# Ledger of designs, part 95: designed miniproteins, single chains, continued (2)

Each design is a single chain, and the fold is of that chain. pLDDT is the mean over its residues in the fold that is shown.

## One batch from the design tools (miniprotein)

Design m7305
Fold by ESMFold2-Fast:
Structure m7305 (fold): chain A 83 residues (1-83)
Amino acid sequence: LSLEEAEALAREWYARARRLAEEIPDPEKRARALALLDRVYEAVLQAIRALFGDGDEEAARAYGEAGLPDAEELMRIIEEARR
């Protein structure tokens, strides 16, 4: 998996996830989910670029860990929207 392929997969995932977030009926939850998705996507891109661009596994891990709180909050919003 090359850097370009990894970035392309991340962009496709982001596009699909964004479409799903736009379908959340509650406008406040939708806005929050979209903001969290943008932060998670940025963390994923930084991790991909560190790992596949620079071979920096330590930096990739750090970027991934930094994105976890936003990812957890996004998952909570999705679970609440399903109720």
Scores: mean pLDDT 80

Design m7306
Fold by ESMFold2-Fast:
Structure m7306 (fold): chain A 70 residues (1-70)
Amino acid sequence: SALEEELRRAVEAGDLERTLALLREDPSLAGQAAILAAEVGRVDLALRILAEFPLSEETRARVGALLAKQ
């Protein structure tokens, strides 16, 4: 979707404000965004998403493992 593509670009750019605004429109994308942020080394963004949005334990564990590899 257009929203998912915009979210991907915002996360890859490290645009915190835009990422959070897009996730408030569709919170179901928060897990996907947190994983992507961790994969591309946007540590502060990944941590902010984990703090603001409800995510499964499995998703939180995956993000933690990805951040540990940075």
Scores: mean pLDDT 86

Design m7307
Fold by ESMFold2-Fast:
Structure m7307 (fold): chain A 98 residues (1-98)
Amino acid sequence: SPVREALEEAVRIARELAEKHPDLKITIDPNPLLGNTKPITLTVEQLVAVLEYLLERADKLSPEEIAAFLENVAKGLEKAGYPEAARRLRDIAERVRK
């Protein structure tokens, strides 16, 4: 499943960030998968938990829902000063849309 593969890659990237930067926090704009109506700040450990929750439900999620979510996370990472990690998530978002 393209959605499952994308989420597995995203979990790996988020776990790398959590290991190297355990105090890293990112702000994520409103997103339907998170159910937030306002920007929410997550630790990278909380982001890992969210991605793992989505991975368990991969068969219920569309490629566009996951692509939009990963782009939202990438914007938060870029704003936090992690453009390389943001680029990796954007590449995953583009691949899952095929």
Scores: mean pLDDT 87

Design m7308
Fold by ESMFold2-Fast:
Structure m7308 (fold): chain A 77 residues (1-77)
Amino acid sequence: MEALRAEIEEERARAVEELRRRGYSDALIDAFENLDAEAVRRELLRQGVPEEEAEAFGKAVEALRLYSEKAIANPEA
């Protein structure tokens, strides 16, 4: 269980580092790292991303958060 969770966390850390390297805002990176779909959506809208695209991205972040929570709660070997 812990090993799988650690791998998910490492992959998340690599994604965050890549976003930072590409010059995305710290606010957007923090929201993504925390899997805060609402904060991600707000930050994208603030940066001028179309509302439809920002909403789709927010939904993807919410799905990732639910997936991470389910991986922790559901002990499939």
Scores: mean pLDDT 69

Design m7309
Fold by ESMFold2-Fast:
Structure m7309 (fold): chain A 76 residues (1-76)
Amino acid sequence: SLADEAGREIARAMGLPELSPDAALQVAFIAAIAKAQGLSPEEVRRLVRDFLEKQGYSPELAERAAERVAEWVRER
């Protein structure tokens, strides 16, 4: 599906091939919504980390993903 393709592209762009396409797409949604609502990079980092940990990803992977997403939000 287009969603699966988008998720795979997002995971590759983030350098996080360990993320499923669905997880990567949901992380992108969290980042976009948080940015639109004016959340700080630190709040985005927390949301992404907590989401991925609840999905069963390791704390190390969740932190790496959160860091990359927070930097994307910071630079816009």
Scores: mean pLDDT 81

Design m7310
Fold by ESMFold2-Fast:
Structure m7310 (fold): chain A 67 residues (1-67)
Amino acid sequence: EPSPAVGELEQAVFAGDKERVRALILANPDDAELLAAARRAIEFLTSMGRDDLAAVVREALAEAERR
């Protein structure tokens, strides 16, 4: 079952809220479930032509890994 943070990420992705997507990922760098959901989001956002939002997710994931 998705964590509350995963649900918030999905809502932010649906709304196209780039700032919230970034903030959620960076606030939860050790949440493996959220990071896995973010990686899946990149794939379907790209398939939907939402490359702008997919880029935000990729950047946030890279930054979370760097710390």
Scores: mean pLDDT 79

Design m7311
Fold by ESMFold2-Fast:
Structure m7311 (fold): chain A 114 residues (1-114)
Amino acid sequence: MHLEKAREYRKKGKLVEYEREFSLAEVERLLKEKPSNISQYIRLAGAALRAERFELAAEAFRKLAELYEKQGDEETAELFRKAAEAAANKDYDELSRLADEGARLGLPVAVAVA
């Protein structure tokens, strides 16, 4: 459903509506897959931010922080804890700053698109 609507908006040059509907379709697919690993939560967080589902993005970032902490990567875990707080507060300036910091650390696109 959302994927068909995204294609229609793209054809009409409505890029913002296209990106929102596409991101909603991604969120629905990822939730059905029951995310359980870092890669799935990264995709979910990015899709949720683009879909303006800030509470869901914050939850995904909190799960990423837990997973990286379990792996002993405290620096990346702390970055995701800050991203979760920024997402919950709809703090676009902090999300942008954290995306730049994440890109410098070689972290995945989900943080870089905040």
Scores: mean pLDDT 71

Design m7312
Fold by ESMFold2-Fast:
Structure m7312 (fold): chain A 92 residues (1-92)
Amino acid sequence: SPILEELRRRMGEILAELERDLARARAEKASEKEILEVILEHARRALELTREALERAEADPSMPQEVIDGLRRAIESLEEEIKKIEEEIEKL
């Protein structure tokens, strides 16, 4: 699926950026809070991209239901992860 291929490519770009930002944060001895805030920013970007992919998939009448259901589960997982990171930041 072109939608899934584009999503995977863009997700790969976010993961590469996250790895670079985390490596820099470690080199600069960033606080736990600063590290979590970096992760949170990239997680929010991943959520936005997945929501955009879902919108495009729902607009495509040839899209398999399994793909749409998979994207919905991915959104739920990302939203749950974001909430957990936000809760960890609030405790610091």
Scores: mean pLDDT 89

Design m7313
Fold by ESMFold2-Fast:
Structure m7313 (fold): chain A 90 residues (1-90)
Amino acid sequence: SRAEALARALALLQETVATFSALFPELKPELDRLLAEARAAIQAGDVAEFARTVARALSLMIKKAKEAGDQQLVRQVFDTASEISIILSS
């Protein structure tokens, strides 16, 4: 169902945010705000806003991974983005 798809996408975002907040504590306030916005979009039934908020969070994380020179983290964010995209297109 759409609700199950959104819940899976949110869970992936939450997991990736937890990883980046642990590695880069300075990102935690911004990532926590984006995660709260993503949850609010789901509660409002606004899939487009959810997708935009997810994209913002992933962009912030990819930028930080690139700045850190961590190619594995860059790949991890792209893999997460791809998986969320597949879930939301189903």
Scores: mean pLDDT 88

Design m7314
Fold by ESMFold2-Fast:
Structure m7314 (fold): chain A 67 residues (1-67)
Amino acid sequence: TSEAITAFFEAVAARDIEAALAALGRITDLGLAKSLLELVDPSLRGREFASIDEVRAALREALGRLP
């Protein structure tokens, strides 16, 4: 949903990993979750994920790489 997407980007901008993961938890569509991860870390574009939990794990790693 648009609200969850907005909350996700606000959390990413604040570098609040837990808030970003909570917002991502409200997104049930794997494709949308993958798109959000690719926006945070474009190097992951085209990588295959089997589940939203894998996307959340990759997102935690990507957020940990932000300066």
Scores: mean pLDDT 75

Design m7315
Fold by ESMFold2-Fast:
Structure m7315 (fold): chain A 68 residues (1-68)
Amino acid sequence: MSKAEQERLIREALIEAGRVGLATYRATGDADKGAEAFRKAAIEKLKELIEKYPESELAKELLKNLEK
């Protein structure tokens, strides 16, 4: 898999996670709750991406940083 393809797949995953975070922020008015919803959604989407594309080293590094 090319670096550009990895970056595109990660971007799509993060956009979907961002929608979850933004929806939570709008519903609660709480930026911390929005950020946590984004983080959880991003972790889940990145895990799905890695299961489908085990070669995605960029996704693995990003997941590692988000799970801290």
Scores: mean pLDDT 83

Design m7316
Fold by ESMFold2-Fast:
Structure m7316 (fold): chain A 87 residues (1-87)
Amino acid sequence: SIAEAIRKGIELALEKRYEEIEELEKKAQSLPIESPVSITARAAIVTLKALEDPEAAPLFYKAIQASENNKEEYEKLIEEIAKRALE
């Protein structure tokens, strides 16, 4: 599902799995933008950019921490990343 592809992208970014993200980006270049691989790659990149912003990063980490044991908050985070990844 789109939500699972986005979740995987967020997890790769949070774990700083740069090599896996780079490989997904390379694969995504030959695939439709709506493919799970393309969605995962873009979700990871969007998440990394948010974490690199000095003003946004503390708030983003706090939101992630709040969502770890709350499914509704995690779904909101996925939806926000989805909107940015699908733009």
Scores: mean pLDDT 72

Design m7317
Fold by ESMFold2-Fast:
Structure m7317 (fold): chain A 79 residues (1-79)
Amino acid sequence: SYEELREQILAAVRAGDLARLRALLEEAVNTLSREQTEQLLKEAYVEALRTRDAAGVAAVTALVREASRLLQERQPAPP
């Protein structure tokens, strides 16, 4: 569910578990709507700002950008 993925994503950000975060963001891109995925990407970034140092924020930002690119490729915005 959206709520389950959200909890897992935020926990991975707080733990600095980048491998798990990457996998969870890919799952969100593949299973959730564009709107839900965009919301999760935003929340992951905000959580990183709240809980991680500068290096951790940079790492999460890179994964969020990667997931955003995949979302655009798999679920492009309507014309």
Scores: mean pLDDT 83

Design m7318
Fold by ESMFold2-Fast:
Structure m7318 (fold): chain A 66 residues (1-66)
Amino acid sequence: DLLKKAQEYEELKERTRREGEAGARALLDRYGDAARPLVDRMRAAMDGGVAIAEKKAQELLAELEA
């Protein structure tokens, strides 16, 4: 089911963003500037993962509409 698979990618994207931002915030709140290089790397990795999930969801939805 392409629609179900697209929904799974959208949910993965939202979960990744939510959990990643919560983790980054907690590190900055606890360790301040000392955590910034780690937080920057975490956010870059999260953004990459979100972009991949978004693209895959859009491709599956486009296939359904074709």
Scores: mean pLDDT 76

Design m7319
Fold by ESMFold2-Fast:
Structure m7319 (fold): chain A 60 residues (1-60)
Amino acid sequence: SRQELFDAEADLGALYLGFLMGVISPEEFRAAMDEIVARVPELGPLVEETRARIDEKAAA
């Protein structure tokens, strides 16, 4: 549903903020992203983009 998509996008944003603040580990964030994609496959491209940003930040 559109609501489920909106909620999942909000969850992804909140998780990313938590990761940047150091309250969520990279492993916890990756696990949460996998769960979001399993629940809302339409967010696959956004999750892939977010994963790439994390990997880039970790490499720097």
Scores: mean pLDDT 78

Design m7320
Fold by ESMFold2-Fast:
Structure m7320 (fold): chain A 104 residues (1-104)
Amino acid sequence: SNLAKVEALVEQIVELLREIAKELESQGRVKDAIIALMLAIAISGSMLVLLRGKSVEQAQGLKGELDRAADFVKKYSTNAAKVAQFEALVAQAKALLDEIIKEA
């Protein structure tokens, strides 16, 4: 249940990063757009590892990738509404990951 909820939140987070990357590209900020896409890949990879292993280490790894992405979005996104949405989704995912860690 908690793992499935994290997976759904990660899908939303990854899609929002892709939207932010498109906005950065439209602004001529190609390097920042590439970094946003690389962060989306890293989060997706960490989620895949967690789905296979369900360990505390994998859950902590995903939390770290989510924090890196949130820091990037806060610093480089010019869209305040998308920044707030991203931070809210990351906070929800991290709370559920903390519950998974407690149950392990």
Scores: mean pLDDT 88

Design m7321
Fold by ESMFold2-Fast:
Structure m7321 (fold): chain A 65 residues (1-65)
Amino acid sequence: SLSVLEANARHEVEEAKRKYGLSDEEAEEFLKRLLDALRAGDTEAVREAGAQLRERIEELTGKPV
């Protein structure tokens, strides 16, 4: 369901802030992109935003996530 997907997106972004040093501003931007894409039913935009979030975590940690 959409509510489960939204909860998962919020959780993933919050973990990135807490564990990997993602800034509040970056977290807010990624969450906005994910929620907008999920609410629009844009599966491609969801995948792109998720991939960019993972890439940013890899930049911050220097390791694959």
Scores: mean pLDDT 84

Design m7322
Fold by ESMFold2-Fast:
Structure m7322 (fold): chain A 81 residues (1-81)
Amino acid sequence: MRPEQADLTPEQRAADSAALNKHLDEEYKRAKEAIEKGDREGFQHESAHIVGLLVRAVGLDDEETIQKAIEKMKELDELAK
């Protein structure tokens, strides 16, 4: 359980959200490259990681990152068709 004594600052929460968003962009690029190379194992791995980032964004109540994750997952689905 996280300590309640020192509530995280809005700045720290924003930094965590920014880190998730940056990581999401990185995983999205890797997933696109995997699709281009026909690396289905790599694509599945990166896709699962993006789902993990989405779950973390939901836990942070970060609607902006949630929306970006959903859109990137939709783009990857279209590219993989």
Scores: mean pLDDT 76

Design m7323
Fold by ESMFold2-Fast:
Structure m7323 (fold): chain A 124 residues (1-124)
Amino acid sequence: SRYDSAIEELLKLMEKAKNASDEEVRELLREFGMGFDQFLQWMKKFKRSPKTLLPLFFYSQLKSLGVPEEEIAEKLKELYGVEAEDIRELLVKAVLKLDPSLSEEEAQKIVDEFLEEMEKRLRK
């Protein structure tokens, strides 16, 4: 498929998932196929709902499609209504917005561990 069409479909699915229940999010992400098993591992590791981890999944999928980080940052700002100077801070703010039960320190730890894992995976 075209790069543009893949991004457009991903954005549509992320918008649907934003307003969906945790169960509905799991089913939507299952249909995506790519990265779903990794996403399930993140949910198990961090013990957080699929909805809370959506910004991380969105980042991983766009990164895998070769989208530049500046474009991913703009899409995260648009989808979650967050603003920051770098991708790490955007992901932290998005996670906190979706799960207000998290402390800032907990959200930072989740994002840092996720980014480390993604960097290792993308190098293969």
Scores: mean pLDDT 75

Design m7324
Fold by ESMFold2-Fast:
Structure m7324 (fold): chain A 100 residues (1-100)
Amino acid sequence: LEKLKNKSVEELQKELNEKVVELLKEVLGLETDEEIENTPEEELEKAFNELPEEVKLELAKELAIAVLIINGKPKEIIDKVKNAKSIEEIDKIMEEAAKE
C-alpha cells in the first residue's frame, strides 16, 4: 500500500511538472517539448518567475491537495489548503497533516 501511495505521489509530481511546462510554453510562445528542452534554464526560470503569484499558488495547491487525497486525509485539511494565501501556509498545513 505504501509503495502504491509513493508511486502515485511521483506520478502527480510529473503531472504538475507537465502543467508547469505547458505554462512556460505559453509565456515563452513555444509549442513543443523540444523547444522547452532547447531553452536555456535561465530563461525557463525567468519565465516561471513571470507567472502571476496566483498561478504559482494554484499549482502548489493542486500538488498539495493531490498528496492529501492519496494519503486519505480529511476534507477539512484539503479545505485549509484551498484557503491558503501563500505557499508557506501550504507547507505548514502539509507538515501538520503529516503529523496527524
Scores: mean pLDDT 71

Design m7325
Fold by ESMFold2-Fast:
Structure m7325 (fold): chain A 83 residues (1-83)
Amino acid sequence: SVKRTVEDTPDGKLITEEITLGNGKKVVVSLIELPDGRYRPASEEAARATKELGPKEYITEEGASIPTEEGYIWLGGLALPKE
């Protein structure tokens, strides 16, 4: 399952997603949502976490993803650079 929390920050809306993987491990992803619908990692540590995870099996209630120019971001899930 995925839990999403939204907070206001000086850089924009901070979205924190807590993802429970099929093996029961939890992963936290933090993203800043931009007005054009694109996302960026909230911090260097958040960027490293999303890259290090690689493709993972997870469940989201909405099953949505948002494309970027260079990649895509799962709403309620994992941020992955497309390269």
Scores: mean pLDDT 53

Design m7326
Fold by ESMFold2-Fast:
Formats: sequence, structure tokens, C-alpha cells
Structure m7326 (fold): chain A 70 residues (1-70)
Amino acid sequence: SRLEELKEQLEKDIKALEEQIAELKEKLADPSLSEKEKAIYASALGILEAGKSFLEKKVEEIKKKIEEEK
């Protein structure tokens, strides 16, 4: 199914975002960071978390459509 393939691709994209989010959280935990670096990483984290939430909603929509095709 095309919908199942799309769901799998989005789940892979979500996993990639989770890895990037984890890396940024580790960066933000570094006490040696400047205020400027902290602001940049915090902004990037917010963008990635928003993107992940958007993709998770799309995966839920696709899952519902797959169930409706049964």
C-alpha cells in the first residue's frame, strides 16, 4: 500500500528528528556554552520539536486511513 510506504518513510523521518533533538539537548546541557550558543541551540530545538509533532500528526492521519481501507 502507498499509504503504508508513506507511513514508514515518515516514521523514519521522525526517528531522524528524535536523534537530532537528543543531540541538541546534550549540547544545551553543556555548562561551557555561551548565551549566544544556548539561544541558537534552543531555537533549533524548538523548530525540530514542532516539526516532529507535525509529522506525528500526519502518521496518525495515515494510520486512520489505512484502517478505513480494511
Scores: mean pLDDT 85

Design m7327
Fold by ESMFold2-Fast:
Order: sequence, then structure tokens, then C-alpha cells
Structure m7327 (fold): chain A 86 residues (1-86)
Amino acid sequence: SAAEEARRREGERLIAEAEERLRQMLAELRAVIAAGEDVAGALETFKRAVDFLIAHLASDPEVTARVKELAEQALAEAEALVRAAE
């Protein structure tokens, strides 16, 4: 149905926006690491921003689950980047 197609497209848009935002946040964390600045503070800020993104995601369970999966992957990458910089 047209409503199901609209819901699917909206979900795809929200997932793409979340993925791009997470990518930008990871790039910012990489820049802080490269600069030798407050890496622990930057990781904490990253974690809070991810929590905020998930808490404010008004969507269906399937879209929410996919964004949470992307967020978990991004958090794991962020923690690995910080660990590698030590």
C-alpha cells in the first residue's frame, strides 16, 4: 500500500540520517585523537550523543532496532579507536 511504502521510505531516511550522524561523530572523535586532546572526554561526549540520538528516535520497532545496531557498532569502533591511540 501507499502507506506501507511511505513508512518504508521514512524508515530508510531515518536510518540513513542516523548512519551519517554517527559517521560524522566518529570523524570528530578521530580528529580529537589526532590532535592529542581530551580523548576520554571526547569518548564520553560521543556516548552521550549516541544515547540522545536513540532516546529521541520516534520510529517503529524495526527502524529503532536497526539504528540501535548501528549505534552499537559505532560505539565499538569509537572504543577501539581510543584503545588504539593509547
Scores: mean pLDDT 82

Design m7328
Fold by ESMFold2-Fast:
Structure m7328 (fold): chain A 82 residues (1-82)
Amino acid sequence: SAAEAELQARIAEIGKLLGIDVKSQARVDQLKLALEIGRKLRLIGDEIDKLLKVKREDPNNPEAIEKKKEEIRKLAEELVKE
């Protein structure tokens, strides 16, 4: 997939930049985990920005606001899930 190819390219770039041996599966797996956590945090940030936009543009729609809050809660629960 395009996302997997991009992730592999990022791992190769980071490995080269930091002098990490990306031939080790354990090192590759650690980098993948760190990048996925970073990606999930960015997605949560994006959804918070969308919630703030809804509040600013449509403050009299509490149902839309509550729906966005629930979406953010679900994303946060998935991030905390071990």
Scores: mean pLDDT 71

Design m7329
Fold by ESMFold2-Fast:
Structure m7329 (fold): chain A 93 residues (1-93)
Amino acid sequence: AEELLKKGSEYLIAGKFEEAVEYLSKAIELASKEGDVGLEIASLMLLSHALTELGKYQQAQLYLSRALGLLSTSSPEDVSRALKIYNETLLAY
């Protein structure tokens, strides 16, 4: 999951939003199967960002709402992990 998130983030930083959506979607699926809630939340937030850049606002809102739902029910550790990943990506953008 982490390698897929890293590739998705690299595409996002490069402005390659369609490729970012592909890799971030794969990261979400794998993180969910592995139980890595923090990585799933970060991947959902970054996917929403990429979809917004593509003008796909309704899809972006759906994934952002899913991320916010997980944030409200997650442990402080999972929230901290998600925010760290998200902030590290945005600082590189």
Scores: mean pLDDT 83

Design m7330
Fold by ESMFold2-Fast:
Parts: C-alpha cells; sequence; structure tokens
Structure m7330 (fold): chain A 78 residues (1-78)
C-alpha cells in the first residue's frame, strides 16, 4: 500500500514538472496535467487508507493540478 502511494505520488509529480516544462505548448501541458491529476487521484485513494493528514496533502495537490489544468486548457483554446 505505502509503495503504491509513493509510486503514484512520484508519477504525479513528474507529470506536473512535465506540464511546467511544456508551458509554451498549452495543449501538451494540459495533457501532462491530466495525467498528473489521474496519478494524484490514485495516490489520494492510498493516502486516505494510510492517514487523514496524507489524504489532506493529496487533496491540496489534486486541487492545484486541477487549477493548472483549467489554465492550460484555457490557453490552448485561445
Amino acid sequence: LEEKYKAALAKGEQYVKLGEELSDNPKAAAEAYEKAGQAFAAAQTYADKLSKSKGEEMQKKLDEVKANLEAARARAAA
């Protein structure tokens, strides 16, 4: 369980970094943030089983990724 949490968290963080690196390509950045959101959602299900505080930390990361995804999608549509 903890190994699955760490793997999902690391994957999500890598996709967030990729989205930041692709900031000049909003469509590609949006795809990276979508994958980051999926990875953090998976990490959140494991985090909630481990502790409430880890679940809350994952919820914050998921909310931040959703905001970045919406911003990237808006830029891609412009």
Scores: mean pLDDT 80

Design m7331
Fold by ESMFold2-Fast:
Order: structure tokens, then sequence, then C-alpha cells
Structure m7331 (fold): chain A 67 residues (1-67)
């Protein structure tokens, strides 16, 4: 997937969460799945999340590192 499209998809998911269309858990799951499919984009996706919600970024980091 092109990085630009991936970042736009993450932004759209954040906006859906802000609008109450998806839950925080659903947003975290979507972002974690995106990072698992495209691990080379992990740092950029996490930086984008930190810009919007630093706590959300930490929750996603914990979900990825949890094993």
Amino acid sequence: MEERRLLKAVEAAIEAYKAGLITRDQLIKLVVQAIKKYPENRERILSLLEKYDPQLAEEVKKAIEKE
C-alpha cells in the first residue's frame, strides 16, 4: 500500500472515532492491523497518532509490543 493512502486511512479512522462512529478499541485494532501489514510505516503512523492523541499512540505501542 502507498504510504500516502495508508496515512489518509489512519486519519479517516481517527475522524470516525472523534465523530463517535467507531470505539477507541476499534480504532486501536484498525491501526495495529495496519502496522502489522506495513511495519515499515510504524514510526510514521505512531507519529501521526501522537499528534492527535499521545495516549492513543501509547495504547497502540503497547498493543503491538504485547506478546
Scores: mean pLDDT 79

Design m7332
Fold by ESMFold2-Fast:
Structure m7332 (fold): chain A 91 residues (1-91)
Amino acid sequence: MEELRKRADELIKKANEAIEKGDFDKAVRYINELVRIADELYRRGEYEKTLEVLDKIIEVAKKMRELDPKGAEAFIKTLENYKKEVEEKLK
């Protein structure tokens, strides 16, 4: 568990650095790895931790608006829908 959270934090840092440098391909790659971590936490029933990671991915996706406004908005909507699905599991 701790390992996945630490990996997520490192990937968030790398994604933000890639966005700051305008490296769209690297940013997308790191974001995809973050989504895989969220999926793994969801499969483990760690719903609160899944929401924490999704919130961080949404924050990174908002920064992607500077590089790809349309793609970023579509992705944010997808992540917000995923977050709602996870929240339903906590009821």
Scores: mean pLDDT 84

Design m7333
Fold by ESMFold2-Fast:
Structure m7333 (fold): chain A 100 residues (1-100)
Amino acid sequence: MLLEDIEAKAGETVKVEFEITEENLSGKLPDVEEIAAVEFFLFDEKGRLVDSKIVENVKLGDKVTVEFKASEKSGKYSILAAFLVKDEKTGEYRVVAFSG
């Protein structure tokens, strides 16, 4: 997902959707078909991390949806996504790209 600025009211639910396609990730990932997880980060107006959510076991063509609850303060929030691949030798996720 691209970095987005979203205005939300205190306690409002922010819905984030991203489709894992070569078009959405072109130029950022040579091996988009190896994407195994996406982690989303919600930041407040001051750039402080409010919440994060990971969606595991994703594959090319999947549409990923997460919901965040805005903090108790109304205002502008930013969404960032990290794209992760699974290391077949260790089973650990590593970040290969960020939305931006």
Scores: mean pLDDT 72

Design m7334
Fold by ESMFold2-Fast:
Structure m7334 (fold): chain A 58 residues (1-58)
Amino acid sequence: RKMIALQIAKALIEAGKESLTAREASELTGIPLSTINELLKELNKKSITLDDALALSK
C-alpha cells in the first residue's frame, strides 16, 4: 500500500499532472488496474491527486 502510493506520487510529479485516473496511474506505474481501482474505492474517488497519494504513504 505505502509503496504503491509512493509510485503513484512519483508518476504524478513526473507527468506534471494534478490527478491521475485509475487507467493513467496503471499505465504510468505498471501497477495492475485492479489494485489502483481498490485504492480509489477506499478513497471514495474516481481519480487520485498528489495529496491523496502522499496521505496514503503515511
Scores: mean pLDDT 77

Design m7335
Fold by ESMFold2-Fast:
Structure m7335 (fold): chain A 90 residues (1-90)
Amino acid sequence: MAEEAMRRAAELLVAGAPVEEIQKLLAKASSLSSEQRGLTLALVTLERLAAEGIPRERFEELLAELEKVLKEEQHPEIGRLIERVRELLA
């Protein structure tokens, strides 16, 4: 379930769907699963988007959502994902 949400988020990101829909899917995946696989899928998706030259604003909105999840759950792997997103924005 969470893995399917992450896969759909990746597909929407590649297709250029609205950021709000992407944020909802990523937030849903994070709420449903703190599994390493889910976080890995999110990270791979973000890395691919950086390679495809996705606008900075989309990454900043995703970063804000991940920071919100970290504040609520304080999971170490979410922190690592946030750091990676910051690297992609640099």
Scores: mean pLDDT 55

Design m7336
Fold by ESMFold2-Fast:
Structure m7336 (fold): chain A 93 residues (1-93)
Amino acid sequence: MLAAPEDIEAIRAALEAARPEIRERVREELEKEGIELSEEDLENSVNFGIGVALTEMEITIQGPASEEQLERAKELAVRTAVGMGRWLHKIES
């Protein structure tokens, strides 16, 4: 069965609750590569990552998300945001 709207809303709420954790992980990963983004570019990268993770969850879940699925979504959000941050740093150079 496809996920109900309330299941998708629960995932959105969970990812938003994890936003500070996601932002911190993104900053740390970029700092390891010598990349320091402005607060605005960091926030835009995090917004993009969360958006991609939500889209992926909307097409893959069949009901309420498991803890494992939520952790996978957070990981996708971080990886996507890091990729965006790398691209933003490159175009500013």
Scores: mean pLDDT 82

Design m7337
Fold by ESMFold2-Fast:
Structure m7337 (fold): chain A 97 residues (1-97)
Amino acid sequence: VEAAFEAARSAEEVVAIAEDAIGAIFDEAAERLRAATTQEEKDAIMAERDAAIERVAELAAARLLRLGYSEDEVIALLSKVPGIGPELARRALAKLR
């Protein structure tokens, strides 16, 4: 997914890449959760899902900043992505400071 963000030339492309990546993360986590038999397995799957979503938000935020968008614009753009709310968008930006 990092290469896709590097190739993105517009905010629309970055948002589309983030939406596709997060959709795939949710689908994979849902399948793994259906197969999981213990609470420990379910907790691990959910933690991996959440970490993967946070990583996508960080990559998307970094690319938008490199394209010249402000922090406020990045938060507004990423808040539209299902799975990324304004809180996660702000946390992703904080990690890039």
Scores: mean pLDDT 85

Design m7338
Fold by ESMFold2-Fast:
Structure m7338 (fold): chain A 128 residues (1-128)
Amino acid sequence: MEEFEKEIDRIVDETYERILKAAKEALENGEHPIDIILRVLDIATEGFLKIEELIEKHFEPGSEEYVETLVRVYKRLIEAIRKALEEAGLSPKLVDAAVRTFARELILYARQRGLDKAAEEIEKILKE
C-alpha cells in the first residue's frame, strides 16, 4: 500500500510539473488559449491513464476499494491540474474551463464503465 501511494504521488506530481511547465511556456510564447487548454488536457489524460493502470494492478476492477481509490486519486489529479494552471498564470476563467473539461471527460469515462458512484463524486467537484 505505501509503495502504491508513493507511485500515485509520483504520477500526480509529474503531471502537475508537466502542466505547469507547458502552460508557462505556452503563455510566454503567446499561444492561443484553446491550444494551451488542449495541450494541458493531453498531459492530464496521460497522467489519468497511468493512474488507471496502477489502480487496476492493485484492486479488482469494479470493487468498492477500486471505486473509492479511483475517486480519491481523480480528486487529487483535478486539484493538481487546477493548482498548476493557477501557478502558471492562466486567468481564473481559463483555469475553470480546463478543469471542467477534464472533469467531464472523467465523468463520461466512469459512466461508460458503469462506475456511477465515481461519476457522482466527480460531478460534486464540478458543481463546487
Scores: mean pLDDT 83

